# Designs tried in a protein design run: designed miniproteins, single chains. Part 21

Each design is a single chain, and the fold is of that chain. pLDDT is the mean over its residues in the fold that is shown.

## One batch from the design tools (miniprotein)

Design m705
Fold by ESMFold2-Fast:
Structure m705 (fold): chain A 86 residues (1-86)
Amino acid sequence: PQELLKMREEAEKGLREAQELLAESPIPLPEAKRAKENFQRFLDLLNQVSTGKLPGSQELEEELRRLFEEGKRALEEARAQRRAAE
């Protein structure tokens, strides 16, 4: 429960950061868009589980972890691109 809460908070922060990067960038930043999409999907799926619309399963847990890790990776790449542009 605590691990999922931490992941949710991190995903919400990551989504906001990706949105800010996209708003500030004078050119398309594909990794920021990818981070936004993965974190948004993660949060949507987690919300469906928490509201009982989807039963918990190993497959669903693996998908949540995949979306979260892909979002984190994309965000790190977007941060690196932003720093290199400065």
Scores: mean pLDDT 80

Design m706
Fold by ESMFold2-Fast:
Structure m706 (fold): chain A 91 residues (1-91)
Amino acid sequence: SEVEELLREAVEKLEELAKNETDEEEILKKARELFEELFEKLPEEVQKEIEEKAKEILEKLKKPEEELELAKYYVLSGLLGALVRKEEQAA
């Protein structure tokens, strides 16, 4: 699917970043840029699902709305991790 292709591309870019960069601040900055780019490329229905899951996390943890962007990155990270696990089990 288009979503799986976008997630796979993001995983590959994050793996390259982790392999080639040693500065933690630069890694975090570039990782945030990759997550922002990934989110904007996802279909509107998937973006909405991610935002809804992020809001559920904030409500469950009693965190303020200002942490929504961080919660969205957590959801995206979870999706990337799920794809990696699925592909490892298929090998």
Scores: mean pLDDT 79

Design m707
Fold by ESMFold2-Fast:
Structure m707 (fold): chain A 65 residues (1-65)
Amino acid sequence: MMEAVREGVRRATGFIRKLLKESEEKGEEALEKALESAREMGPIGEVAAEELRRGYEEAKAEYAA
């Protein structure tokens, strides 16, 4: 259960980071799509959504610095 969520978040975060490096717009679009998919998972999706947001903010701060 938790392992599937971690694997999904890891893949999504990596993909979002790659797109964010190419374009802020593409990165934001990828994040929105990932969050929508996470919410469809129900309560367990809330954990995935929080990790996805954290990864996005961290990557954005790193690329802006």
Scores: mean pLDDT 74

Design m708
Fold by ESMFold2-Fast:
Structure m708 (fold): chain A 78 residues (1-78)
Amino acid sequence: SVADRMAEVLAELGIAIPADRRSPQALLDALRSAGVPTDLAPADLYDPERAAEQVRRAARHFGREDEAEALAERVTRP
C-alpha cells in the first residue's frame, strides 16, 4: 500500500512506525511528532502524489534535499 511504502521511506529518515500499525493517521502523527510540517488529512495519504510530496517535505526538513526526489518516487511506485 501507499502507507507501507511511505513508512519504509520515513524509517530511512529516522521516523520509525511499527509495521502492524502503519496507517495514514499514524504516519501523520509520526511526522508531526518529529516536527515535520504537514497540512494533510489522513485521506490525502491514499493519493500517491500527495504522499510523495509529504516525503519531499520530510527529506528537506531533515537536510536531505539531495535524496528528496528519489525517496518520493519510491512512494508512487506500484
Scores: mean pLDDT 79

Design m709
Fold by ESMFold2-Fast:
Structure m709 (fold): chain A 63 residues (1-63)
Amino acid sequence: LEKIKKLSKKEQKVAYLLEKYGQDTPLKEIAKLLGLSVSTVAKHAKYLEKKGLIKLTEEQKRA
């Protein structure tokens, strides 16, 4: 999506991994793959959901 070009590199990587492995992939696993904290990944994922680019599960929103 063209909207991905307006995201930071970290936001793009989070979006890419969720598309590749599934939108319901635990944020802990995304954080492990990216070498980031779960809190950092959760912040990026919530921003992506606000932009309408992904849909988070309730479990992911608790991270």
Scores: mean pLDDT 74

Design m710
Fold by ESMFold2-Fast:
Structure m710 (fold): chain A 89 residues (1-89)
Amino acid sequence: MAELEELEERLFEAILAVLRELGLDKLAELLRRMREYLRKGEELPEELIEEGREVLASLSDEELAALQRAIREAVAAILRELGIEVEAG
């Protein structure tokens, strides 16, 4: 279904935009690289998975909380734009 692929792409781009706005450019670049592998049906390299884990581990609790909130808000905004009812979380 092209519609689901389009939604996934828009959601991914929204998440990347949020990460860049928060100054998490390395995490945004890492997620973009991971998506390229997944889109091609290729296995994620162990090195890329390890790098992702290290980047997340380097974030403070405050930065992680801000990231989680921003992702949640981006998801809610996309769903609302598509006319899907979103409960307050």
Scores: mean pLDDT 73

Design m711
Fold by ESMFold2-Fast:
Structure m711 (fold): chain A 95 residues (1-95)
Amino acid sequence: SEKEEILEEFLKYLKRVQKMVEEIRKTLDDETASRVIGMMFGLMSRMFDYVIEEIKDDPELREKLIKELEKLRKESTDPRFKDFLDDMIEKLKKS
């Protein structure tokens, strides 16, 4: 479905962002890395708000998204990315 495609595309972007955060941390100084990561998370937060709106009437897709975010959180090593995922999970549970 269109809603499933939106969710799957968002999850692909999240996984790419996780890898980009890891690469940014390895290649840039802490101050520059923090700024770039902050900008990326700002954009992802807006995309996430769109995804929530699109899947709000589909409890199975909502549950799937929560499980995928929890999985990414467990696999992540970057504390700021974990905090970002925690914020998304909390927002989904309150929606």
Scores: mean pLDDT 86

Design m712
Fold by ESMFold2-Fast:
Order: C-alpha cells, then sequence, then structure tokens
Structure m712 (fold): chain A 63 residues (1-63)
C-alpha cells in the first residue's frame, strides 16, 4: 500500500478516534494548513465526518 497523507490520517483516526486538525498535524508532523486541506478533501470524499465540539472541530471516520 502506497503511504500518503490521506492514508496516514485515516490510519491515525482508526487508532486514536476523533481528533482536531491541530492534533492530526502534530501527530503526523505536517503543517496545519496541509492537514486542513487533506481533511477537507477526505470529508468531501465521504471518508471522514467533521463535528464541532464546543469551539473545536473534530474529525472521525464516516460510518
Amino acid sequence: MTVNLKQRILDLLKERGPLSAAEIAEALNVPLSLARQALRDLVAEGELESRKVGRTTVYSLAA
């Protein structure tokens, strides 16, 4: 399997559950802007869902 940023995000969320864009960027050691772009693409593709919890947006695997 070719490892890319989107696949790393999916694998991370499988292991750790719902995370914010900042937590994902820190865990994968990538710029926050790059993580946000990948997360937006994955939500648009239907692979992730975004939820607002208080003031923080968190991302989880789509059911």
Scores: mean pLDDT 79

Design m713
Fold by ESMFold2-Fast:
Structure m713 (fold): chain A 69 residues (1-69)
Amino acid sequence: DEESRRNLAIVREAIANPSPSDEEVRRTAEAYRNLLRHGSQALLDQLDAKEVAIAVGRVLLAIGLELDE
């Protein structure tokens, strides 16, 4: 599952950035949503609770950006 491994890598790199741009927030949210939809539990288990919380926060921020017009 090469695509899910790429999405995990995108999420991990993006989480390391404390000051993402709007585009980076959207990219992280898309990668995390794709990982949740298509990724195995073993890949999801590679993210700890703090990393998951940050990724969920980026998804919520991306939804906010979409609702802003």
Scores: mean pLDDT 79

Design m714
Fold by ESMFold2-Fast:
Structure m714 (fold): chain A 71 residues (1-71)
Amino acid sequence: PLVGPPPKELLEEIEEQVKKALELGLVPRDDPSTIEELIKLGVPKPDAASIAYALQFREELEEMRKALEEK
């Protein structure tokens, strides 16, 4: 649902940081440790918070999209 070009590049870089955090065993669910870990990986706090929220909503959208693909 993102239509702007700048957020894609930002999300791509930050998503890699989030992926690394998930590999470390973090749970991405309104947990402050998720944002804190993103900051430890080099993501500024304001960006980390925005990305964390965007990723949480993205997961719900993905579930809805897959439900539609079920037929």
Scores: mean pLDDT 57

Design m715
Fold by ESMFold2-Fast:
Structure m715 (fold): chain A 68 residues (1-68)
Amino acid sequence: EEEKRKEIIKRLEELKERVKELINDKEKRDGLIDIIDAYIEKIEEGEMSLKEAEALVKKIEEYLKKLE
């Protein structure tokens, strides 16, 4: 479970880098990065289930894919 949590956090960190590449509007980019950081904190504190965290990663990945 801890290994899975670390993998999810790593995927969220990678999504932050994708946000920086795909979103040119600084306000929107910084806002989404702040949201992702808040989710990483909740996952690290154990306040979010791994199932919820995985679904969140998938939702962000699909959102960013539509911007490509």
Scores: mean pLDDT 80

Design m716
Fold by ESMFold2-Fast:
Structure m716 (fold): chain A 71 residues (1-71)
Amino acid sequence: LTPEEQQKVVDFSLQSSRIVSDGIRSGDLSGAKSQLNSLTSQYLSSTTNPEVQARIQKIHDRFIGVLDRAG
């Protein structure tokens, strides 16, 4: 990955982590899932690199799993 692509994945992970943490703390798991799905769509549309897309999808799936287990 290029430095900008690596930073994009890092930024996505950090924003996703905040959404998940906020959702768990507030109990708004549905809202957190909606926000995470929206963020994921935005990041996926911002890149044509399949490796970046795969990393974003893996992070998304992991955090959706966390929200599902919390509910």
Scores: mean pLDDT 87

Design m717
Fold by ESMFold2-Fast:
Structure m717 (fold): chain A 93 residues (1-93)
Amino acid sequence: SPEAEKIKEEIEELKKEVKELLKNFDKLSIEEAQQKLDELIGRYRKIVEEFYKFLQENPNTPKEEIDEILKKIEEVQKLLQELKKKLDEKKKE
């Protein structure tokens, strides 16, 4: 499905940006890190909303495809949690 592939591409792009931010985290101010994290969380929420809308509009989507997207969503959620933890630690410096 072109829509499912688009969602997969959007989440992989978000994952790359979260990983890049994690890699360069020590170079950012607290304000810059917070702003970038807020933007990434906003994009994550939008992708999750688009995915659930896709499922509602496509009830016959194969379980394997649903599971693949959910796994990608979980991976990004964990990376965002790591970013939040690093930001909380940086605020204590």
Scores: mean pLDDT 87

Design m718
Fold by ESMFold2-Fast:
Formats: sequence, structure tokens, C-alpha cells
Structure m718 (fold): chain A 91 residues (1-91)
Amino acid sequence: MEEIIEKAEKVLDEGAERARAVDPSGKATIDAFREQAVEAIRKATTPEEFAKALRDIGRQAAEALKDSPEAIRVVAEAMGEATGLIAEGFK
């Protein structure tokens, strides 16, 4: 599980880097949501908790980045990939 959490964190880090490249003005917001997603992964004890937390954070990110649809797309892709990795880790 630890290895899968590490892979999910790397996906979120790479996603944040891509989102910052698309919207440099949103860096602080993107970094804050990345940090929240990492905390949610580390605190969740079930795959359902991981999935719910990442969905909630992704929804908040979309609302905060509403003026940058490309950044929203990159963040959503990274969160979806991280959620999938964590779900596979619980099989």
C-alpha cells in the first residue's frame, strides 16, 4: 500500500506541475489542492474514503479554477489517476 500511495502522490505532483504550466497565476490554489489531496490519501483508511475525498477536493478545485478550464482538466486527470491507483491498491 505504501508504494501505491507514493505513486499516487507522484501523479498528483506531476499533475500540479502541468496545471501550474497551464495557469501560472493559479499556482497557490493548485499547490493548496495538491496538498489537500495528499493529506486525504494519507488519512483515508478505505478505498471509498480515498475516492470520496479526492472527488470532493476535485470539485472544490474546479470551482476555484473556474476561469482556467485547461488547469481544471489537468487537475481532474491527475486526481482520477491517483484515485484509480489507490483503488487498485485495496484489491
Scores: mean pLDDT 76

Design m719
Fold by ESMFold2-Fast:
Structure m719 (fold): chain A 73 residues (1-73)
Amino acid sequence: MEEQLPPELLEKLREIEEEYRPKAEELRAAGDLEGHRELVREMYEETIRLLEENNTPVALEIAELLREQLEKE
């Protein structure tokens, strides 16, 4: 069963997505693959930071998965 993050954390994650979405779309439209990759990394790092600050087992597990994903790329 999917574990649900706290509502406050979900709201902060949504804010990150809203900030990064238009920037990511602009970079993709421009064909700036390097800029897009850097933006995705920055978004992941900010997301990991928020999850670690929340310090719940679920948030920390998701942060670890995102960190592993960054290391594989």
Scores: mean pLDDT 76

Design m720
Fold by ESMFold2-Fast:
Structure m720 (fold): chain A 77 residues (1-77)
Amino acid sequence: ELERLRRALEYAEEALRAAEAGDKEKAVEYLIKAGEALGDTPTEEDREALASLSQEELIEMARAAVEQLRAAIAALE
């Protein structure tokens, strides 16, 4: 579980960097990978929903994911 959370955090951090750089396509891909690392099975609908978000919305989502994953990792000590 801890290993899975760390992997998801790495992808979420990459998504945040991509979103901040304006690379929406890369940000969406890394958000999908973060979800997959947590055991989610992303649908085409999920991918389309993320792709429809603005750069600002993607930054917000990626930042929230990073914060949530850091908190989850800290709670498992």
Scores: mean pLDDT 81

Design m721
Fold by ESMFold2-Fast:
Order: sequence, then C-alpha cells, then structure tokens
Structure m721 (fold): chain A 78 residues (1-78)
Amino acid sequence: MLKVIVADDRAAAEALAKKYGLDADIYEVKSPQEALEILKKLKKNVMLVGPDAVMAMEIAREVNKNFPDASLLGIGGL
C-alpha cells in the first residue's frame, strides 16, 4: 500500500521519513481543511507529521471517520 505523509512542517515530515526509511509522498498543508482535500483525492494510507498537535488530531479524527480504509499515524507536538 502507498503511504502518504501530510504535515504542517515539510522539514519535520522529511526527517521522520528518513528516520524510519519510509518511501512516502509528502504534502505540506496550512490547515486541516487543506489536508482533508488532499486526502479525498489520494484515498491512501496516511501518516500525519507536524509540530501542531491540534491540527494533527483534527485531521486524524476526520480521516478515521470518513476513510475507514486509511491507515493513519498522527504525530504532532506535545
């Protein structure tokens, strides 16, 4: 399955992908709404990375509710 990383910080997402040896498409987003728009187009397994824990949690809740076939790993701030 293809993995996609959606994050509010591209550098953090790239660092995570390198650390775990992930071959994933990285999409930088500015809001939960922008992230959901990308996820609707891709319909793929998603990993969320970013310093904003609130944004990551909002996207995770919406993905889990609307895309049951998506595997999601959320990583935000503290």
Scores: mean pLDDT 61

Design m722
Fold by ESMFold2-Fast:
Structure m722 (fold): chain A 55 residues (1-55)
Amino acid sequence: SLTDIDGVGQAKAENIAKYRIEHHNGALPKSKDELTKVDGVGEATADDIIKKLFE
């Protein structure tokens, strides 16, 4: 889950889930630029998510 990534707690995971539903029909954004548009997600957190899920 997203909470398995360092720096991503439940609140950030919920913000990401809301963004996915509102903008991507539940799909996770595949770029750092899209992830940083999520409230509370900065460049470092977006990088960690991409590395965990897509690298």
Scores: mean pLDDT 68

Design m723
Fold by ESMFold2-Fast:
Structure m723 (fold): chain A 63 residues (1-63)
Amino acid sequence: SEDIANALAEDIAKRLQSLTKEQIIEVLKKIRELLNDNTPIDPNLSKEQLIERIAEEIKKYYK
């Protein structure tokens, strides 16, 4: 359900704030690999923008 997807994405985003930018990029790479999503990662994105990208991937998966 969308409500569960949103809640999970928000919780994961909070936990990711403790990681480095490099670790967040690796998490995003692994999530996209698991979802068969070939969208390239822009290395100029901020840590916050990368976390938002991870949240969007999670929301898409659980819809």
Scores: mean pLDDT 78

Design m724
Fold by ESMFold2-Fast:
Structure m724 (fold): chain A 86 residues (1-86)
Amino acid sequence: MAARAPLSDEALAAMKEGLRRLAEEIRRRGVTLREVLRELGARSGDLSDERVAQAVEVVLQAGDYLRETDPSLTPVIDEIEASARA
């Protein structure tokens, strides 16, 4: 379902920037995607292990969508996926 709102160029750019920032944090800290998402959830106050697992899946799905839209993001997405499998 999700809100299938049309993505403006600005929204798409923000999404791409978000993934780049996420990959930078993973690389900088040497942590997994799950660990970064758990930390972000802790700051929001309510992420359970099940919600963290769901968030990982959502990020991976967003990455697949962006890879199809902009193949130049493939290295960033591959790094995030490798971190998710670790």
Scores: mean pLDDT 72

Design m725
Fold by ESMFold2-Fast:
Structure m725 (fold): chain A 125 residues (1-125)
Amino acid sequence: MARVLIADDSPEARARLRALAESMGYEVVAETSTGEETLKAALELKPDIVILDEALPGLDGRSVLDAIRKELPETIVIIYTGSTDPETIQQWLDLGAFAVVHKPASDEELRAALEAAVAAYLARR
C-alpha cells in the first residue's frame, strides 16, 4: 500500500487530496501546512509519495524538494501548483520533481499523477 504525505496550506485542498488518495487504496500518513512541517514529517515518516504545494508558507518548496531528494532519494514528489509558467514547471522538474500538476486539477488528473508516481516508486524497489 502506497504511503502519501500531503502538503498544502488549504484545508479544503488537503481534504480533497486525502479523500482521493484513500479512494485509490493509499494510506495518507500525514497532512502538513508549512514547509518546515512537511520536511520534518517526510524525514520522520519516509513516505513513498509527497504531494507538495509550491505556495507553502515558511520554508520554500524548492528547499523542501532539494532536502527530500538528498535524504530520501526513493521518495517521489509531485508538485501541485497554480503556476502555468513553462519556465517554473521546468525548474521544478530540473530540481527532481516527478510531475507538476496544475491547480485547479480534476480528480482524473490527480488520480493519473498519483498512479504514475506509485508505479515509478514500485519500479525502483
Scores: mean pLDDT 85

Design m726
Fold by ESMFold2-Fast:
Structure m726 (fold): chain A 86 residues (1-86)
Amino acid sequence: DVEEARRTLEELLREIEHYMSLAEKNKDDKEKVKEYLTGAITLALYAIQLARKYLPEDPEFAEYLEKVREFLTKAIDKLNELQKEE
């Protein structure tokens, strides 16, 4: 339901932020950075699907979509830059 989806989405956003933070803290370990960024991307894609599914029922999910898209873009950009350095 909408309430369960909202709780799940808020939890996913916290996990995405945590993975992004871990990538910054472990910048000297490229394998860990890649793992954390991949984790953030995977969670962001799931969060986008969840938010889009419930958007017709609750317009507030549009705010979550925008925030998740920002994280997704940042994570992909960082992962691509890491790939070029290797």
Scores: mean pLDDT 84

Design m727
Fold by ESMFold2-Fast:
Order: structure tokens, then C-alpha cells, then sequence
Structure m727 (fold): chain A 59 residues (1-59)
């Protein structure tokens, strides 16, 4: 999963591995994707973050 996180962060999301890891952690804790995008200033939409996390958890 860590290799998948790094690959997605570098290739698709424009996020650093640390930002991806923190966003996943917050979503698993029940924080909304919209709140995470706003609070972490992520360069993607809440819908894109939900899709990214779902894909990472499926890998």
C-alpha cells in the first residue's frame, strides 16, 4: 500500500506522500472529504479525494 500511495501521489493527485497519508487517516477517522480538502489546502475536489482514497484502500 505504501508503494501505491507514493505512485498515486506523484502521478495522479499532485499531492505529496505525506498529504495522501494524512488525508487517508482523516477519512478513516470519519472526517468529510470536503473538510479535509479545505483544512489541508489540497489541490483537488472532495469528490476526487473520495475516489483517490477508495482506490488506495482497494489496492
Amino acid sequence: SRATLLAVAEADSGLTPAQVEEAVRRMLAGVSAAAIVRELKLPLTPAQLRSLVEALLAA
Scores: mean pLDDT 72

Design m728
Fold by ESMFold2-Fast:
Structure m728 (fold): chain A 65 residues (1-65)
Amino acid sequence: EERRRRVEEAARRLREALPDSVTVEIVGDKILVRDSSTDATTTSATNLLVVAANIEGVEAEYERV
């Protein structure tokens, strides 16, 4: 399904861009991004990438752990 392929591709790109302190999960047709980092730079970058994914048509949620 094309929708699922877009979600999987977005998740792959997020995993490549973000460090191990950020977990990227696919839940149904959306992406859940969990951030356990203590670095403000990583938190800011993660939030920006999640917003960008939503703008591009992929449902993505940011969660602070």
Scores: mean pLDDT 79

Design m729
Fold by ESMFold2-Fast:
Structure m729 (fold): chain A 74 residues (1-74)
Amino acid sequence: IQDYLDKVNATKQKILEEFAKLNVSPDLQRRISVLHSSLGILEAAVSFQPDDAGLRQQLADTRAELARLLEEAR
């Protein structure tokens, strides 16, 4: 049990160090990953319903939010 906890804590520390090097918070990294997944789903949906203005707007909004977060991460 103690050895397992020590390994888990070591892994968490390495992840935090990597995020610090990227100068980006774990929350920001998580949001970027979620938006990437949503973007793929929305792009597929738009390809099936290209005349759906609401769906195209959601795709545009998701792309804009992803671009904003990526700019903040740099």
Scores: mean pLDDT 70

Design m730
Fold by ESMFold2-Fast:
Structure m730 (fold): chain A 105 residues (1-105)
Amino acid sequence: MPSAGSGVVEFTAPEAGTYTVTATVTSGAAPVTVAVSNEDGELLLRATVAPGGSAEAEVELEAGEHRLTVLGWSPSSAPATVRVVVRNEAGEVLAEGEVTLQPVP
């Protein structure tokens, strides 16, 4: 049986500009497919990431409140954890979230 999980990362962008979204698989027994989308359902990041690995995407955001939806899926029934971090151009962390994948039928 595969494992799956979902989560949300909410933050305020103080300025319009380029931000970096990084997804890291911090635990797991198999590669995890991660998808990150914005509040409009636009896909910002999609990657298959090995345990201990990361994927990143640069996104242009307007100033104001943002909500990112994070989906994770793995072919392994073992639990896995994905950490998502949003950084500004200076590399400062504005938000982070964690998604735990659990076995699904």
Scores: mean pLDDT 84

Design m731
Fold by ESMFold2-Fast:
Formats: C-alpha cells, sequence, structure tokens
Structure m731 (fold): chain A 70 residues (1-70)
C-alpha cells in the first residue's frame, strides 16, 4: 500500500538523518539514536491514515538531510 511504502521510506530517511546528526554531535549515544528511531516509527504508524501528511514529512526530512550533507 502507499502508506506502507511511505512508512519504509520515512524510516530509512529518518535513520540517515539521525546518523548525520550523530556525526555532527558526538555526545549523542547509540541508545538515544535507537530510541528516536523507535519513537519515529510509532509516530509514522499512528499517521498512516494521512499519506499526504507523510509525503510532506518525507520531503522535510530529505531537505534536512541535504542541508546536513552540504
Amino acid sequence: SEADELKEKLIEAYRRLLDLVKQRYPEITDEQVEKQLKDFEAFVEKHKDNPEYLKRLLERIERDIAALEA
């Protein structure tokens, strides 16, 4: 389904974002990254009924990734 495809893309993008943030802020622990990812997965699951919102969220995360990679 579109919602399941968006969930997978969002989780992948958010994982990449957290990895980049950790590279910039070495004080961030692996446990904190894992907790943030699990919380985000639960958040996305809660909003599966709104694919348009999830698409906008994905675009925002991708922009944040691009900014951190620049």
Scores: mean pLDDT 86

Design m732
Fold by ESMFold2-Fast:
Structure m732 (fold): chain A 87 residues (1-87)
Amino acid sequence: SDEDLVAALRQTLLGLAQVMVERAQAGGPAVEVEVEQKMQELRDQILAEAAAWPDEAFSAAVRQAIDEAWEYFRKALAAAREEREAS
């Protein structure tokens, strides 16, 4: 179902966000900039593609999935930076 596809996409995007945070933690500030740019580019691309789809309900669900992954990424990266500065 479309709901199952959205759930699978959400899980995949969240997993990618986690890997990108881990990459930033390992690589330091230059890698942090690179992964933020790559994640923003991915979000922009998915939003643009979804906006072109004729199924508005499915499009909205996919846009929500990428926004959730982006929010997770931002919060996790900020927390990782805070932990590094506190240590």
Scores: mean pLDDT 84

Design m733
Fold by ESMFold2-Fast:
Formats: C-alpha cells, sequence, structure tokens
Structure m733 (fold): chain A 71 residues (1-71)
C-alpha cells in the first residue's frame, strides 16, 4: 500500500514530465519529446511494480497515450 507521501512524489515526477513535454512541443524538439515519453513509460512501469493506486497508474497511462497521439 502506497503512503500519501509516495503518491505525492510520483505525481510530482509525472507533472514535471508533463511540463517538459509541453516545453518540447513549444520548441518543436522531437528528440526531447520522445525522451519525455520514454521517461513517462519508465514511471508507469515503476508505478505498476510498486503497486501504486490504480487511479495513478491510469493517469500516467492516459498521459502516455495522449503524448503518442501528438507525435
Amino acid sequence: MFSPMQVTKMQVRMIGLIVEGDIAIRQNDRELFERVLREMQELLEEAKKNEAPQYLIDRIQSEIDRGREAL
């Protein structure tokens, strides 16, 4: 079971990656955007391995799917 602090830390990492992705889009930096998607995928795998709450796993997956549509 995840503590609220562990959930918060993972959410902060996710938000940081979303911000970096937005910067990559604004700068038309495809390489940076693809790196952000890879790091978000790693975060998803970490969340699943550590049995994070399903809503957090679903949110990370949704952000990855949205990013793939933007490529």
Scores: mean pLDDT 81

Design m734
Fold by ESMFold2-Fast:
Parts: C-alpha cells; sequence; structure tokens
Structure m734 (fold): chain A 95 residues (1-95)
C-alpha cells in the first residue's frame, strides 16, 4: 500500500511537470510571434526538458512499483519535487 501511495504521488508530480512544460511551449509560441526567435528557442528547450523529465519519472516509477522498491520511489518523489521547483523558478524568470 505504501509503494502504491508513493507511486501515485510521483505520478501526480510528474503530471505537474508536464503541465509546466506545456506552459513553456505556449510561451515559446508567443515569443516566436513577437519575433524573439532566441527566447522562443530557449523556451522550446525548457518545454522539451520538462516533458522528457516527466516521462523519465513515470517510466522509473512504473519499474520501481513493479520491483516494490520503496527507497527508489522515495528518491523519485524528491527528484520530482526538485525538478518542479527548478522549472517553476525558470518560469518566473520569463514572466
Amino acid sequence: SENKKLALEVEIQAGVLAIIGGVFYTLARIYEKKGDEEKAEYLRKLSREAVEKANELLEQTRKALKEKDLEKLKELLKEAEKEIEKFTKKLKEVE
């Protein structure tokens, strides 16, 4: 039960990270329309990195849950929280 609870928490955090990636993609399109190609490319890179990290977290969580690796699930939750903080800080720097 603890493994399933931790896995769900990591999946929720990975979902939040994917949403942040979507926000960066939307901002990239806005800056592209404004003619700021350098900023648009930087924001596309942040979007890609956030989505790729969300996917990595989901795949690692599925594996850890199958292996009943409680310690790995705890590490993945901390990693997800740290990545959300990192990308949220970068999003504030754009706004």
Scores: mean pLDDT 89

Design m735
Fold by ESMFold2-Fast:
Structure m735 (fold): chain A 89 residues (1-89)
Amino acid sequence: SREKVLETARELERAAAELSDPLVSQTLRDAAEAMRRFADLLSDEQAEKVVELGRELIRHARAGDVEGALRAAAELSEVLKPVAEAAEA
């Protein structure tokens, strides 16, 4: 759902504002921006996966698990990569 993608992006921005680690905070902001940018271009399957990964990213970030947060962000980027490529074409 596009609405769930946009809601998860808002949750990522909120979490980023609460975090003192600049790398993790920026990673959450970048993920939120990408989700907002491509929300209308996602298939239902891609939308569900990015919502799942966005929530996982927030969970790891709030737990102070930097490695887990960066892994979730990398997986989110891989889901968005073909969408971003299609948008540029």
Scores: mean pLDDT 85

Design m736
Fold by ESMFold2-Fast:
Structure m736 (fold): chain A 85 residues (1-85)
Amino acid sequence: MTREQQLQQLIDEAVERAKKARTVDELKELLEEAYDRSYEISNGNRVLAGLMTGQVLNAILDLAEKQGRLDMALEAIEEFYRSLL
């Protein structure tokens, strides 16, 4: 499987899980898992893992905007990035 295919699967799975998420904490957990998976797919390349996670974040933001949940998604992303610092 190509890295592009692995990234697309990660995005698709994250979007499906995000559709079912009801709280900031559930979205934050989803983002943490997506980052861990991105790190695994990138074989420990932190820059590539960050770029892959960024694409997952963009897909989740697009979904949240369509669902009228953008504020919840932004809060989850802010908390996720704080956990990485």
Scores: mean pLDDT 84

Design m737
Fold by ESMFold2-Fast:
Structure m737 (fold): chain A 96 residues (1-96)
Amino acid sequence: WEEVEESLSEEDKKKVEEIIERHREEADREVARREAEGPLPEAERRELRERFLARLVREVAEYLKDKHPLLAEIAAMDDDEIIAAVRAAIAAARAA
């Protein structure tokens, strides 16, 4: 990731921040909308945020897909594949 980050222009970094901010706002609005319909269990809230995170990761990877082969691969993944990869990475980090 550091090697990819070093290759990013200021314009690319700004665009990535805009994508992150937009997805954060969309995720918060969807959680609020669901809560307005009734109590949202913590497990369902987490699943919603994981799906928005997967969409965010894919959109960032799609924008930057020419910078690194891994990003092009991530851009081709579906939401479930990205969620599984994120969960695996978190589990590996906790095991270390």
Scores: mean pLDDT 73

Design m738
Fold by ESMFold2-Fast:
Structure m738 (fold): chain A 73 residues (1-73)
Amino acid sequence: SLEEALRRLEEELEEGVRALERAVENTIKFREEAKKLGLSDEEIRELIQEAIKNKQTITEVWEKVKAELEAKA
């Protein structure tokens, strides 16, 4: 039915919006933590570009970098 088709579309759109909201939230948290640890805007951009190139989440790349920075401190 048309109602079932519309409900399925709404569910898929809601799932996509939730994924985007999480990605935005994770990016904001990453940028705040990175700046707090003394990373420059340029270094932050490089990490984002690396994540995109490697098809990794920003969270995955940042957790690795954060562990390395904490080990060096």
Scores: mean pLDDT 76

Design m739
Fold by ESMFold2-Fast:
Structure m739 (fold): chain A 68 residues (1-68)
Amino acid sequence: MSLKERNEKMRELAKRYEEEYGIPGEVLDRAGTWLVLTRDLERAVEILSRYVSRSVAEKIAREMLELL
């Protein structure tokens, strides 16, 4: 998958989660950037778990990581 396609899919995921769970887009962008730089799933979960349950945060973080 190209970097462009990955970035588009990541943006589409972020938009869906912003609409579904009310997570601010900047928070989803921060979690995605952390995953790109570090591949640290737990850190992304910590960022997201402030807005959603831990199980939902883990699902979101995993789906984002699978695009990388």
Scores: mean pLDDT 78

Design m740
Fold by ESMFold2-Fast:
Structure m740 (fold): chain A 92 residues (1-92)
Amino acid sequence: DASAALKAAMDEAYANPDTSLEELRARARELAERYGLDERRVEGGLYLARLLGQGKSRETALLQRLMELEGLPIVERNENGELVELSLSELA
């Protein structure tokens, strides 16, 4: 459930790149409270999905800088559906 709900929320953020930051934060909080997830990682995942939906590339220093300006980690879903933080070396 948590993994499926998180994937659905990220897919929706990607499909709706004009989604407001306030809406993403509210959704991240709801998912974190409902499923016992790390709110900051969920927010980072949704914000990253929105940026990718806007045509930003994960490979760019610009995307990393945009995430840092919002104080959010760059995260990815692992094979178990968990959000994990990516290191700088994993973004090359």
Scores: mean pLDDT 71

